Designed miniproteins, single chains, continued (3). Designs and how they scored, part 77

Each design is a single chain, and the fold is of that chain. pLDDT is the mean over its residues in the fold that is shown.

## One batch from the design tools (miniprotein)

Design m10671
Fold by ESMFold2-Fast:
Structure m10671 (fold): chain A 85 residues (1-85)
Amino acid sequence: SAAAEEAVARATRMLLSQLPPEAHPDARAAMARAGREVAAAKSVEEQVEILRRVGAELAARHPEAADAIAGAVAVGAATLVAAAS
């Protein structure tokens, strides 16, 4: 859906603006995977869970960026919830 695409795009844009360049390839790959899973999800709850899970996995690999990753996930999740309302 357009809302799912926008949510993933916003989260990805925020993530890449906050993360060091060396983390960008991993962040892009993780968000591309999240985008595919979010597109296949049956509910907004599942879409939000996918973003949170992918964000947690990315934060485990880049603990120095954990707060930035959590912020990007929160923006994506809020976008999904707002579009469903």
Scores: mean pLDDT 87

Design m10672
Fold by ESMFold2-Fast:
Structure m10672 (fold): chain A 116 residues (1-116)
Amino acid sequence: MSEEERLRRMLDLARGGAQAARDIKALAEAGRLDEAAAGAAGLAAWLRRQAAELAAQPETPATRRAVEALRRAADLLAEAAKAAEAGDAERAVAYLEEAAAVLEELARWLEERLAE
């Protein structure tokens, strides 16, 4: 895989994860906390798997930053799932917003690298 193809795949992952986090946030805001909890837990597990796969590859500045961001977002999503399971919609929404922001920041950084 070329460097450009690797960056594009990480960008697609970051964008997809951010959109999923925003969609789960909309469920939590609508009071659909069981669905938000399941969605957040599922997204957290998926991001952890993606981070592990990237961490198994030779380290570059891009893979290091992506792994750190994906792990941070997964931790925030796990906290969102716990908050939603506890019926704390406001806390779930706050964690989901932070998770989306982490992934959107990763996406912006990757877009800048691809523009070079």
Scores: mean pLDDT 90

Design m10673
Fold by ESMFold2-Fast:
Formats: C-alpha cells, structure tokens, sequence
Structure m10673 (fold): chain A 86 residues (1-86)
C-alpha cells in the first residue's frame, strides 16, 4: 500500500534516483507533480514547504524548501530518511 510505495521510493532515493525523491516529496505534501519537469517539481515543492514553514513555524520545512531550491538531493535524502523512519 502507500507505506510500501514510500519504502520502495526511499530505497531508490538512497541509490541517487532524484525522480523518486521528488515523487516521494509530492506524495508527502499532497502535491500533484504529474506532467512537470524536474525544475518545475523542485519549484512547486519548495513553494509548498515555504507555506508549511509559515503555517507551523517548523524550521524543518524551511530547511526542506532551501534544499529543494538548491537542488541539494543528498541533504533531502537525509531529511527524508528521518521523516519516514519511526
């Protein structure tokens, strides 16, 4: 189900699959990224994280937005592991 799909995408992300990372981010944020280029996905996800940072005052959302804006996929992989792991 959804949890298993997230696990599979996380494994691909660990292996450097940036498309899997962006898809995983979209699923976690509830953002439809279908038909978007990689750059447009990064921009849409960064904007969504900025909104959540303002709404919740949680620095992690700001950090995710900055990592996406800088295409820092390695940093995002590390943050994703922390968010998906119990």
Amino acid sequence: SEYEKIKEKLEKVEKGDKEALLDLEGERLGVDLSGMSTADREKALSAEYRKKAEQFGDKRYEEMADLLANSDYQGLIELHKKWVEK
Scores: mean pLDDT 73

Design m10674
Fold by ESMFold2-Fast:
Structure m10674 (fold): chain A 81 residues (1-81)
Amino acid sequence: SHMAERERQIKEKANAYLEKVRAKEYDKITYEQQLALYEMIAEGNEEFAREYYNVSPEQYPALQALAKKTLKNIEELEKKK
């Protein structure tokens, strides 16, 4: 389905972000890859939260809430164009 394909593309972009972080290639991270990472964290994919910040499991809910807030703020800014 089109939704499953969209979710796959988001996951691939989020993985590309993490690969660049592991390689310390911060200058090669794109805005779309950063948004994809936030979307994966906001949906509760704890693997992405763990690798992104290397935080303890107790911090995952706070990181998920932050990701949701960040995405909402970006969406609201985009709608005002």
Scores: mean pLDDT 78

Design m10675
Fold by ESMFold2-Fast:
Structure m10675 (fold): chain A 79 residues (1-79)
Amino acid sequence: SVDEQLLQQLEQLLRDFAARLAKAKTADEVLAILADFDAQVDALLAQYPDASPEVKQLVLDARDHVRALAEARAKALEA
């Protein structure tokens, strides 16, 4: 289904984000990775306009959680 395709693409984006975040050494690198991830999520949602509202909300919730984790990591690297 469209929903399953969107979720599979989201899973891949999350795996790629986690791998990049693990290699980041500075707050600036973390924030750049986050900016790339936000742009990729926007592009993904645009690619699947017919996905269910529930799955779209799950994608947005995952983005918000990832953003919070990235911002916390950036602050930790500055300290």
Scores: mean pLDDT 88

Design m10676
Fold by ESMFold2-Fast:
Structure m10676 (fold): chain A 84 residues (1-84)
Amino acid sequence: KELLEKAVELLDRAREAARSGDKDTAAELAVEAMVLVAKSFGITPSDEAVADAVAALRAEMKKTPADELVKGLELLKKKVEEML
């Protein structure tokens, strides 16, 4: 429960970062939230996998308008909330 609650908090912060145009912070927070979701299911991603995910998401977010990122992060947050 605590891991999923923290993931929801991180996704909300990622959404606000994306809204303010801070796409790098949004990507880092979104990956951190997904790592917590994975851990709640007993899956621990490697540090290398996490670093690769951050780099990939940062690259994709740079190509995506901030309003679309905010919508995507809001939908992801709602999906994680459904797991609580």
Scores: mean pLDDT 84

Design m10677
Fold by ESMFold2-Fast:
Structure m10677 (fold): chain A 94 residues (1-94)
Amino acid sequence: SEEELLEELIKELSELSKTLSPKEFVEGAIKLLEEVAKKTKNEEVKKALEDSIKRIKEALEKNPNPSMEEAEQLAVYTYIRASEALDKLKAEEE
């Protein structure tokens, strides 16, 4: 279920990137990450997601109107951290 939760997160982030403006995408990604962080029972995955959320929120506070490129960089960072958490979870299950 944890692996499925992270895979659904990655898939949903990808779909959000196709439909929303840069700012709306980042705001949507934060909400999605917060929901997944509440549902996960793996402390390492939760900490990784919470760290990503904190960094994204700090970046938005510093630049409340990010460009497409800046929003894309935040999205890439989010995908990388989620993927690393998924890979770590898979290593523990195998």
Scores: mean pLDDT 74

Design m10678
Fold by ESMFold2-Fast:
Structure m10678 (fold): chain A 110 residues (1-110)
Amino acid sequence: MEEAISLLKKARSLLQEAIELLRRGGDEDRVLRLIDEAIRLIDEAVRLIRSTADVSKFRKEILELEVSIGMLRIVIGVARALGIPLDRELVIKALERILEAIDKLLEKLE
């Protein structure tokens, strides 16, 4: 469980960095790399939780997190497919929802 908590905290930090970079008008490719790394860490943390814990206790929080990530992936995927810039405000709001879901999950794990 400590490993899953560590991964979620690192993902949280990367997503906060992505939000700050978006607010500063920073490089979109750097933002996307931070988001991709954070999502990989979240996916690994969720696998660890599912393998070592009674997942029924965390099902709502995990589902909320996965749905929020899925929506962000769709938004980014559509922008990339159409060759249009990311809607920075929309992406920030999506990232903030993911952070909120991470915080709720961490509260239950700690």
Scores: mean pLDDT 85

Design m10679
Fold by ESMFold2-Fast:
Structure m10679 (fold): chain A 112 residues (1-112)
Amino acid sequence: SELEALFALIDEYTAITGDPAFGAQLRALAAQDPQAMLAAFAAHVEQVKNSMSEETKKKLLEEIKRRYKALRVSEEYINSLTEEEWKKEMKLILDRLLAEVEALVETHLRLA
């Protein structure tokens, strides 16, 4: 279901940002007001992109490496990426999560 998929994405996002309390708030909003949840999620993503903690960077780096390993990207390529290239990849992961949440909210509202 769209709601279960939203909960999974919220959990993935809050595992990356280290904010399970915010995740619980988003889950409650997703069930009651999906548009308010999307607005809160988008605002939080923007804040994280502008002021990324070292813990969040570490979690995003681990996620990127996990995705690259699944895609069979070479270890040599992974180790060749600069700090600036890693920051760009981190922002792309956050943007993709936001886009997936937005698409699920749109679908959920259309089916309601």
Scores: mean pLDDT 81

Design m10680
Fold by ESMFold2-Fast:
Structure m10680 (fold): chain A 94 residues (1-94)
Amino acid sequence: EIEEERKRLIEAAEEGKRRIVEADPAFEPLAEEILRLVEKAAEGDVETAEREMERADRLLKEIAARGDSELARIVAETAKRLRELMERLKEAKE
């Protein structure tokens, strides 16, 4: 169960990266960093997960602030999905 929830979280981060890069390739470095932070959150303890997810959320907000309305929509959907899946992973670990 824990491994399945980790896989779902990482897959959602990969999908978010793909959608962001398809909308605007200029954000590929930030999208890649977000994926890296989510991977660290998935593998870490609860405290590490909360810290790394907070960092990922800040970078997502940066993309939304600098991008157009389509990027803002993609970011909002990605942030919501990552938050939902991270809570599921935390629940599975506890």
Scores: mean pLDDT 85

Design m10681
Fold by ESMFold2-Fast:
Formats: structure tokens, C-alpha cells, sequence
Structure m10681 (fold): chain A 65 residues (1-65)
């Protein structure tokens, strides 16, 4: 539901804003995947979410602030 999507986007925002500017895209994706698994998101859905660019995900997450 929408509540899970909001939690996902907020978690992505926190990861992207708190990661060092020198962090690799792979490292960022691993951090996001770990948090989403903790929220109960299946691997197939995590893959779909991570197909969007980090910039797009951050903009969507910021809209929830």
C-alpha cells in the first residue's frame, strides 16, 4: 500500500542524503536493498525500485518531507 511506498522513499532519502559524495552507486544500492528487505519488500520489487536513477528516487523521497 501507499504507507509502504512512503516508508521506502523516506528510507531512500535518508540513505542518499547521508551517504558520502564518494560512495559508489553499487554501495548505495546495497544500502537501499538492505533497508527495503528489512521493511519486507521482496527482491523482485527492490530490483524494480533500484532501476530508477538515484536522482529521481531522491526527488520523490524529498516530496514526502
Amino acid sequence: GDELQEKVLKSIKEILENKSSDASEEEIKESVATVLKTLGVPDSAIKTILEESPSTLLEKARALS
Scores: mean pLDDT 71

Design m10682
Fold by ESMFold2-Fast:
Structure m10682 (fold): chain A 98 residues (1-98)
Amino acid sequence: NKKELAEEQIKNFAEKYNLDVEQLKNDVKSVLNGDKGKFELAKLLLEDEDPYVRQAAVEFLGILALQGYEEAKEPLKKALEDEDQSVRNVAQKILSLL
């Protein structure tokens, strides 16, 4: 169930990065409703020098893709070619759930 997986990933992401769950849900809903701001930010963060930041960007794009946001799939595929193995592993895991 992709909706249940997305809800679990939102909770796990918020816990991992010490974020408010309701604010994160609102950020996801904003992207799904056509406000691409957080999506464009996540794409920029995939180019960050810190692999931990790139991993966070992959996880957020994964939440969007599980919610049916098709535009998130291409940057997720790009993350399969990342220099860091942990970033590649997260992208592969997320894409396997789509």
Scores: mean pLDDT 84

Design m10683
Fold by ESMFold2-Fast:
Structure m10683 (fold): chain A 89 residues (1-89)
Amino acid sequence: MEGAEKMIEYLEKARRALKEGDLEAARKYILEAIKAAESIENREAVLLAVAAGILGAAAVYYAERGDREEAEAAMEAAIENARRAREVA
């Protein structure tokens, strides 16, 4: 469960960085979240963690383009998928 918990922590930090307009910090936290997910062994949890990583990356992509509502929605979806990964791991 350590990988999923760390992933959630990093995604929450990325969410805060996005709200502050710190896109560089947000990107670094998403990469750390993806790295934390590498320790997840449960197949269903891995798929949810992969989805969370993709959504986190999408949030940064939208934020870089000025699409703030889309960035927030993608980040919320990323955190929700990471929380589901924790529940099944």
Scores: mean pLDDT 85

Design m10684
Fold by ESMFold2-Fast:
Structure m10684 (fold): chain A 73 residues (1-73)
Amino acid sequence: MTGEEAVAAIREELAKRGEVLSREELAEAVIDAGAGPALAHQAVALMDERGLERVSREEAVEIVREALERMGG
């Protein structure tokens, strides 16, 4: 799965959820999208580092993109 394919799949999973997501909900969306537990862990770690308990769908996508960059794409 490419980074762009992962983001597209995650956007689809986020659309099935509420407008605001907790760390657990973001992790679940990443796993359900098939993007894997390593990406889910990095996305949650970024939320924790930034003191974010909840994010909007668009903030979630930005966090996922940054997590992918951090992991080397």
Scores: mean pLDDT 83

Design m10685
Fold by ESMFold2-Fast:
Structure m10685 (fold): chain A 55 residues (1-55)
Amino acid sequence: SNLREAAKLAGMEESVLREIIKSALAEGATAEEIAERLSELGVPYSIALGAAKEV
């Protein structure tokens, strides 16, 4: 799961990352925008984008 891998790389629980992504999407953020923010935390863009699309 891209979400699980992204959470591990970002140093957070998978459930916490899922809630962060859900909140960002609810506020109108795109999957691409979320992936760019996760990349700032050290998550590779391809994994970050996959994680955003899994939520």
Scores: mean pLDDT 87

Design m10686
Fold by ESMFold2-Fast:
Structure m10686 (fold): chain A 67 residues (1-67)
Amino acid sequence: SMKESIERVRRLLDADVDAQIDVITRERGPAVGARLRAMPRAQQVRAIFDWILDRAFERREELKALE
């Protein structure tokens, strides 16, 4: 049913968001993780995108330092 399909998608998205918060918590520490977990889900998604971008820029700067 459509309700079951929507619930399955929500469950998968929740699992993915929670998994990414766990990764950020391991990298940035428990205080950052606690702050992210206190946010509404929409803000958590935005914070994860910001973290991905920041990580990509940090990696680019690391590669430049190897030159």
Scores: mean pLDDT 76

Design m10687
Fold by ESMFold2-Fast:
Structure m10687 (fold): chain A 71 residues (1-71)
Amino acid sequence: SEAERIIEEARRTVRRLRELSRTHDPGIVAAVLYIQAGVYLANARNSEDPEIAEAYREAARILREAADEIE
């Protein structure tokens, strides 16, 4: 489903950026995750499908949680 794809892409993004935080500035990596979480929250607000809106909110939570751990 589209909802499952949104969540899986968020998880893949976190995995990739966590790996990058080992060799790059973790503050910059965390900032990128926070910005992308904001984009997902905007997508949730603009979605007419409740399932897709909730997927974007969950994706944003995943990114924000990872950013908090990296910083």
Scores: mean pLDDT 87

Design m10688
Fold by ESMFold2-Fast:
Structure m10688 (fold): chain A 118 residues (1-118)
Amino acid sequence: MELLERAREAIAKMESPDPRQRYAGAVELYRLALSGPEAARAIAEAGGPELLLRLLTDPDPRVREAAAMALGAFALADPELARRQGLLEAAVRALRELTSHEDPNVRAWARSGLRLLE
């Protein structure tokens, strides 16, 4: 499946010692998660959720933000999968932080996402 290969490529970047590559990988996972539940399953199969949790504490704030967005999008794409993976609470926390984001579109997306998950 094209989705699984894309998830694996994004995850390889997220494991990079270069914060620019980790940011790029997290953004790619975010975009992939926006395509829906099949993409969320591919992200889970590729090991994305565990790495996203780790990147929430990354030393680069841009990487932390991108990981929060990707985790939120993953949970919104498949909330039951997120619950089974033990990630729903982390995704809800990430979306709450994003409601204070400087970009009004990110704030609106995060508020809408919280209404669906809460």
Scores: mean pLDDT 86

Design m10689
Fold by ESMFold2-Fast:
Structure m10689 (fold): chain A 91 residues (1-91)
Amino acid sequence: MLEELRRRAEEAIRRAGEVVDEFNTKYIDNKEKPKKSDIPWLEEQKKVLEESIEVLEEYLAAFGPDPEVERVIAEIKRTLEKIKEIIESLK
């Protein structure tokens, strides 16, 4: 139970980190202009980040406050907001 939740939280951090890094590399570092063809990929990344937040919030509810996990959630939420803004701008 708790060990499974720890493993799920670690996997959520890893997957969300990969999404954040790929997003930043593509749109910030490489300055690629978002295209309508990016929408399916952005929607997939949005889903991964939303699912990751749910797992990490469940982790905090079970184990109590964790400043590092809270920092990760904040970073995920910032990237998620940017993804939502890009998707809306492309519609």
Scores: mean pLDDT 86

Design m10690
Fold by ESMFold2-Fast:
Structure m10690 (fold): chain A 59 residues (1-59)
Amino acid sequence: NEEALKLGTEAKELALKAKDPGLANMAYSVIEVARQGKATEDDLEFAKELLERAKEMEK
């Protein structure tokens, strides 16, 4: 949960910087689940995927 929250937060910040509201909204969904302490392995994997996508948009 702590890792999912961290990755989701980083992905959201990068998505907002890249002006991609869709990606930011997806990251926000992961953040909310992690804040509730209910993040699963799928949520963690999704957070990693979102962070990688956000990093590619920065390049």
Scores: mean pLDDT 77

Design m10691
Fold by ESMFold2-Fast:
Order: structure tokens, then sequence, then C-alpha cells
Structure m10691 (fold): chain A 70 residues (1-70)
């Protein structure tokens, strides 16, 4: 499920020390999709490739959640 993927993304971000990525995933899990999207867009410009790739994944998951909520 999208929720399980978001939870895993949050856990991995917390383990790696990526605070902003973990916050964005938590906001998405809390239904604050616009706030999560703004953070994820900023993280797509990160110097860390892992952070950029995870931010892109988060944006994809946010689109999937938005489709479920309509």
Amino acid sequence: SVVEKLLKLKEEAENEGYEELALAAELALSGKLDEAREIAKKLETSDDQQVRDSAKQLLTLLRQLEEEQE
C-alpha cells in the first residue's frame, strides 16, 4: 500500500539522519499533502543523490494518495 511505502520511507530517512525527508513523509502520512509536496520539491534539488531519489519517490506516492482522496 502507499501508506506502507511512506512509513518505510520515513523509517529509512530517520535512520540516515535525513530530517527534512522524514518530516515530509510524516506530513504525507498525516494528510498534509501540500506541505509534504513543498518539502519534497526542495529536496529534489539536494546535493545528495539518495535524498533526491527518495524525494522523487515521495512525490510519486503523494500523487497516488491524492488520487485515492480525489
Scores: mean pLDDT 82

Design m10692
Fold by ESMFold2-Fast:
Structure m10692 (fold): chain A 86 residues (1-86)
Amino acid sequence: SLEEKEKEYLKLLKEKKGKISNEERLQIGVSVGLEGILEGVKKVIEEEIKKKGYKEEEKKKIEEELKKLEEIVEKSIKETLEELLE
């Protein structure tokens, strides 16, 4: 769950820094929120694919685009965590 991911990230920061500021907590919350938005978008797209007669090649292209979006979100979260750990 997103709440479990937030707790995991906060634990890593606490172990590295000893204490976490309210500002750092907010930045983690925003990063986890972005992941939640992406998960919601993925579910909507998957349901539309199921409802419509998409060709296998079209489904593969959609899957590739979703993978690119996941990589962008993961990179954003990683960069935020690396900055907070510095």
Scores: mean pLDDT 75

Design m10693
Fold by ESMFold2-Fast:
Structure m10693 (fold): chain A 86 residues (1-86)
Amino acid sequence: DRVSTPTVTVQRLDDGGVLVVNHAPVFDAETAREAAALARPFLKPGTPVYVANLADEVTPEAVETLRAEIEASGGVLADLRFREPP
């Protein structure tokens, strides 16, 4: 999605993986569900999912929600890269 203030964007990578990018200031469980829903059309058994987070705050519930939703859709959470708060 290319809107000016996206909460979450999802991109397909050239190697067949999926990149989820969080742009919200807080990555909470609701944002995680939104991210998983956006990624779902690209998820097949064994699809690696990478997460890049630009938020200043990440809740534990968000990480668990994202992992559970991605795995339930057949994807594999391959890497979590969260930006350290300033």
Scores: mean pLDDT 69

Design m10694
Fold by ESMFold2-Fast:
Structure m10694 (fold): chain A 61 residues (1-61)
Amino acid sequence: MELSEEAKELIRETLERIRAESDVQKRLRIYNELLEYLQKEYGLSDEEVSAALQAEIERAD
């Protein structure tokens, strides 16, 4: 599965926002908004979004 560079950048930026947020509930909202956006704009499944997020997390480690 190939994500566009724009989608990868959005995921990366959103993960940075999540890391900067101290409120767990706000982090969950940011995550859910990203998930909905990727599903609507790119037609990705929940599993595909989760896999892409995990890949970016592993890359940042």
Scores: mean pLDDT 74

Design m10695
Fold by ESMFold2-Fast:
Structure m10695 (fold): chain A 67 residues (1-67)
Amino acid sequence: MDKVIQQLEKGAGKVSPKDKVKVQKQIDSAKKNGTPSSYISTGGGIGHYDPSVKKDADQAIQMAKDS
């Protein structure tokens, strides 16, 4: 759980300033919902804001996990 959140926070520092704010919101949502092995499937709060952000977030999260 915290391992994935830590990776997301590190990834946020490497992503664009625009995505940094979005990733931080995703981290906040992950802390409340819990960061499962498939964050994409359980990102409840993420789906309520910009759909394009969700797709971008999914890719970023997977890349962070793969790294």
Scores: mean pLDDT 54

Design m10696
Fold by ESMFold2-Fast:
Structure m10696 (fold): chain A 80 residues (1-80)
Amino acid sequence: SDYEGELQFAISLLESFKKNNKSIDFLILGLEEMAKAAQDPRAKETLKELREKAIELKKEGKSSQEIAEAAIEELRREMA
């Protein structure tokens, strides 16, 4: 029942990470902690998948900003 609220919270936190120039490793840790804290099973699974995607994008040489933007876009798609 709190699915959209949990995804919106994740978007807000990721936008904060972007504005504060947080490292890729901090962003991956943030996604892990958000997944652990999530109450809705769908939100939890989405955040776990975003964490795995962030790790792959890091291996591909993407910046922390690009990784955060990709995660935010995916969360917005999940709410549409």
Scores: mean pLDDT 86

Design m10697
Fold by ESMFold2-Fast:
Structure m10697 (fold): chain A 106 residues (1-106)
Amino acid sequence: MEEFLVTEEEVKEVIEEIYATHNPDEETRKRIEEAAKAVLGKKATVFSDEEIREMIEKLAKENNAEAPPEITDTAKIQVIAYYYSTVKKLDELEAVILGLIALKRS
């Protein structure tokens, strides 16, 4: 696994995308901004397609479901965010922001 330091520019880009896509209210935006500040200076991990596939297969087995044959960007974001929230014990918003940044670097 390759690690990198999260930059302020990457955080701003991800927040702008979230705002454009979901148009959150002021209360939600404040929560996103707090999570973004917490993510700054943390190390994020770039995952290979093989590592992402293994994570998807583990989650599928835990939920008695079949793993999808192809890895979509949505599936990548979901498993990376799940990793940060469950393994690294980050807040869910922090996990989503890190997951989006890691996907852009992948």
Scores: mean pLDDT 74

Design m10698
Fold by ESMFold2-Fast:
Order: C-alpha cells, then sequence, then structure tokens
Structure m10698 (fold): chain A 69 residues (1-69)
C-alpha cells in the first residue's frame, strides 16, 4: 500500500533526522567550548562525533546548565 510505504519511509527519515540533529547540536556545543565556532570546525566535529557521543554530550551539558554550577 502506498500509505504504508510512506509511513515506513517517514519512520526512516525521522530516525536519520534525529541522529543528524543530535550530532549537529553536539558539534556546535563542542565548537563553542573550543572557542572556534567556524563552519569548518563544526563540520569536522559533525564527522568525528558518533550519535552516541553526541547524545551523551548534549545530556551532560543540559544537566550542567540546570545545576547552575
Amino acid sequence: AAEEAALQRAGDLSTEKRKTAVIDGAAILKARESGDTSPEVIEKLKKELTPEEARALLDAVADQTRAES
């Protein structure tokens, strides 16, 4: 069914988009921490970060900002 195929593809795109967003956010945070937020540095960090590392980094930063310390 066309609708079923579209839903499966939407699921795949959603998963890939989530991974991309997590890596992108983590790369920006890491670039800011290094003091260099140039697009080249961000792109390099995006290539080096795994989805697992990116997620852990975002989670750690969120926890730190909430703790105010």
Scores: mean pLDDT 69

Design m10699
Fold by ESMFold2-Fast:
Structure m10699 (fold): chain A 76 residues (1-76)
Amino acid sequence: MSAEELARKAAEAETAEEALEYLAEAAAASTDIGLQLALGSGVMAGATYLSLGDEEKALEMAKKGARHALEGGDLK
């Protein structure tokens, strides 16, 4: 599965844990440093909120990271 397909699955995920898992896999599958950083920042933010017990915010941040990566694999 490509990084783009994994990022799309993260954006469509129903739970924070599922979204973060797909987002982490997308980062690992990417060869673009900018895309890896965008996906990785989403994982970090989402995982931080999840560790604080804020599952809704964790899911929001993971999906935001996925959308950002899907819209901007371009460093413009």
Scores: mean pLDDT 76

Design m10700
Fold by ESMFold2-Fast:
Structure m10700 (fold): chain A 100 residues (1-100)
Amino acid sequence: NDQAIAAAEGARDMLREAKRAAEAGNLGGAIGLVGDAIRLLDRAISLATDPEAVELLRKAREHAEKAKLYAKQGDLDKAIEELEKAIEYTEEAIRRLRES
């Protein structure tokens, strides 16, 4: 699934940038980057055919949505925690997609 991998890698990169923005106190920037990541995760989910990779991408999306919610609430620590989980699930999904 080369197209699913490309979308998931794009999502990972946006989530990493969102985490850096949040760590710098730029919550507005983090919210925007998380929104971009969710769009790319949705694309990866639509392109992936491996059920385990789809489940991991859905978990990544759930944590990305929680990160966005906490960022909107001004909870920096919780936003970063959820971004770390979203990144971990996205990286695991990329590994599984490369093995399929």
Scores: mean pLDDT 91

Design m10701
Fold by ESMFold2-Fast:
Structure m10701 (fold): chain A 79 residues (1-79)
Amino acid sequence: AEELAQKMVEAARSPNFQEAIATLKEILENNDFETLKKIAAAIPKEERPDIMAYLDYIIQTGSGKLKENAEFLKSLLEK
């Protein structure tokens, strides 16, 4: 979970929007809610706004499991 959180932080810090979106989608599609809770807990508070901005994009453009997992992760990061 901490390794996946680190990958999300690094992706969100990347100047490459396509790379950031691809990495976040891969993590969201391949993990369940229990793993996403652990990922959210491992993301530092200072990194949350940037990740949440990418999650908003995924929520607006996505569907199904990807959208549901993005909405779930965002709700955890808002706390």
Scores: mean pLDDT 81

Design m10702
Fold by ESMFold2-Fast:
Structure m10702 (fold): chain A 94 residues (1-94)
Amino acid sequence: SLLLQNPVLQAWAARMSPEVFARFFEALTRFLKLREKVLKEKPELREEVEELEREALEALEAVRRASDADVDAAALRATEVLERNTKKLEELLK
């Protein structure tokens, strides 16, 4: 809910198709929650978390720079990175 008050996320919601934004927002929310959990429960894994966060930030930067014609494709690529790295964060908790 607080993420929806972010001006960047509001701008992305306006530029993306609703279905793409829904999947993207769910993936982003899951990644952020799991990142927080790993850093709280396993602070020694900070470097591994920072690498996964770096990949996510690069994908999000591609969304920010995308033209309106390309934003859905960029958001779907970012969603795939977020979903993949969320699974890697889940493995770090085992």
Scores: mean pLDDT 83

Design m10703
Fold by ESMFold2-Fast:
Structure m10703 (fold): chain A 91 residues (1-91)
Amino acid sequence: MTLDELLARIRELAEEILAKTPEGSEVYRLAQGVLTLIDYLSQVTDPAEKAALLRAIREQLRHILAVSTDPELQAKVEELLAEVDREIARL
């Protein structure tokens, strides 16, 4: 999986959370934060800054996993976390 493919999958998950979760909930706010970090990452070319933003995305995803009660969303977040860890290790 490329970084761009990974970011597209994380964006899809965050958008799914925004569609299915009550506006203003903790999970909703965390999903908005993930989208903001992806948008910042798209403006960055420095590998060290990309790694820092990926670590920030990872922490937001971990928080979503911890507070989510939806098993399907939890499974998707766990898969994406494994891929984020792999990409961070490559940078």
Scores: mean pLDDT 85

Design m10704
Fold by ESMFold2-Fast:
Structure m10704 (fold): chain A 70 residues (1-70)
Amino acid sequence: MSQQQQVQQAQQVRDQRVQDLMDMMGMSRDDAQRRLDRSYQFLVDAMRNGTVLPPSSVQFVQNMDTVRRS
């Protein structure tokens, strides 16, 4: 798999989650993005403090890192 395809896939997943938050909670796109960024930062900080996260949370952090790096 190309790095570009992986980045696009991660971005689509992120965009879908933003849209879901907007639709379900009636928040703005900016607020939905901030909520996702806060969740990411919380998980990153937890991992750095030695907290063991479930695989789904680790995958979320990896997907966000892929998008942010690219």
Scores: mean pLDDT 73

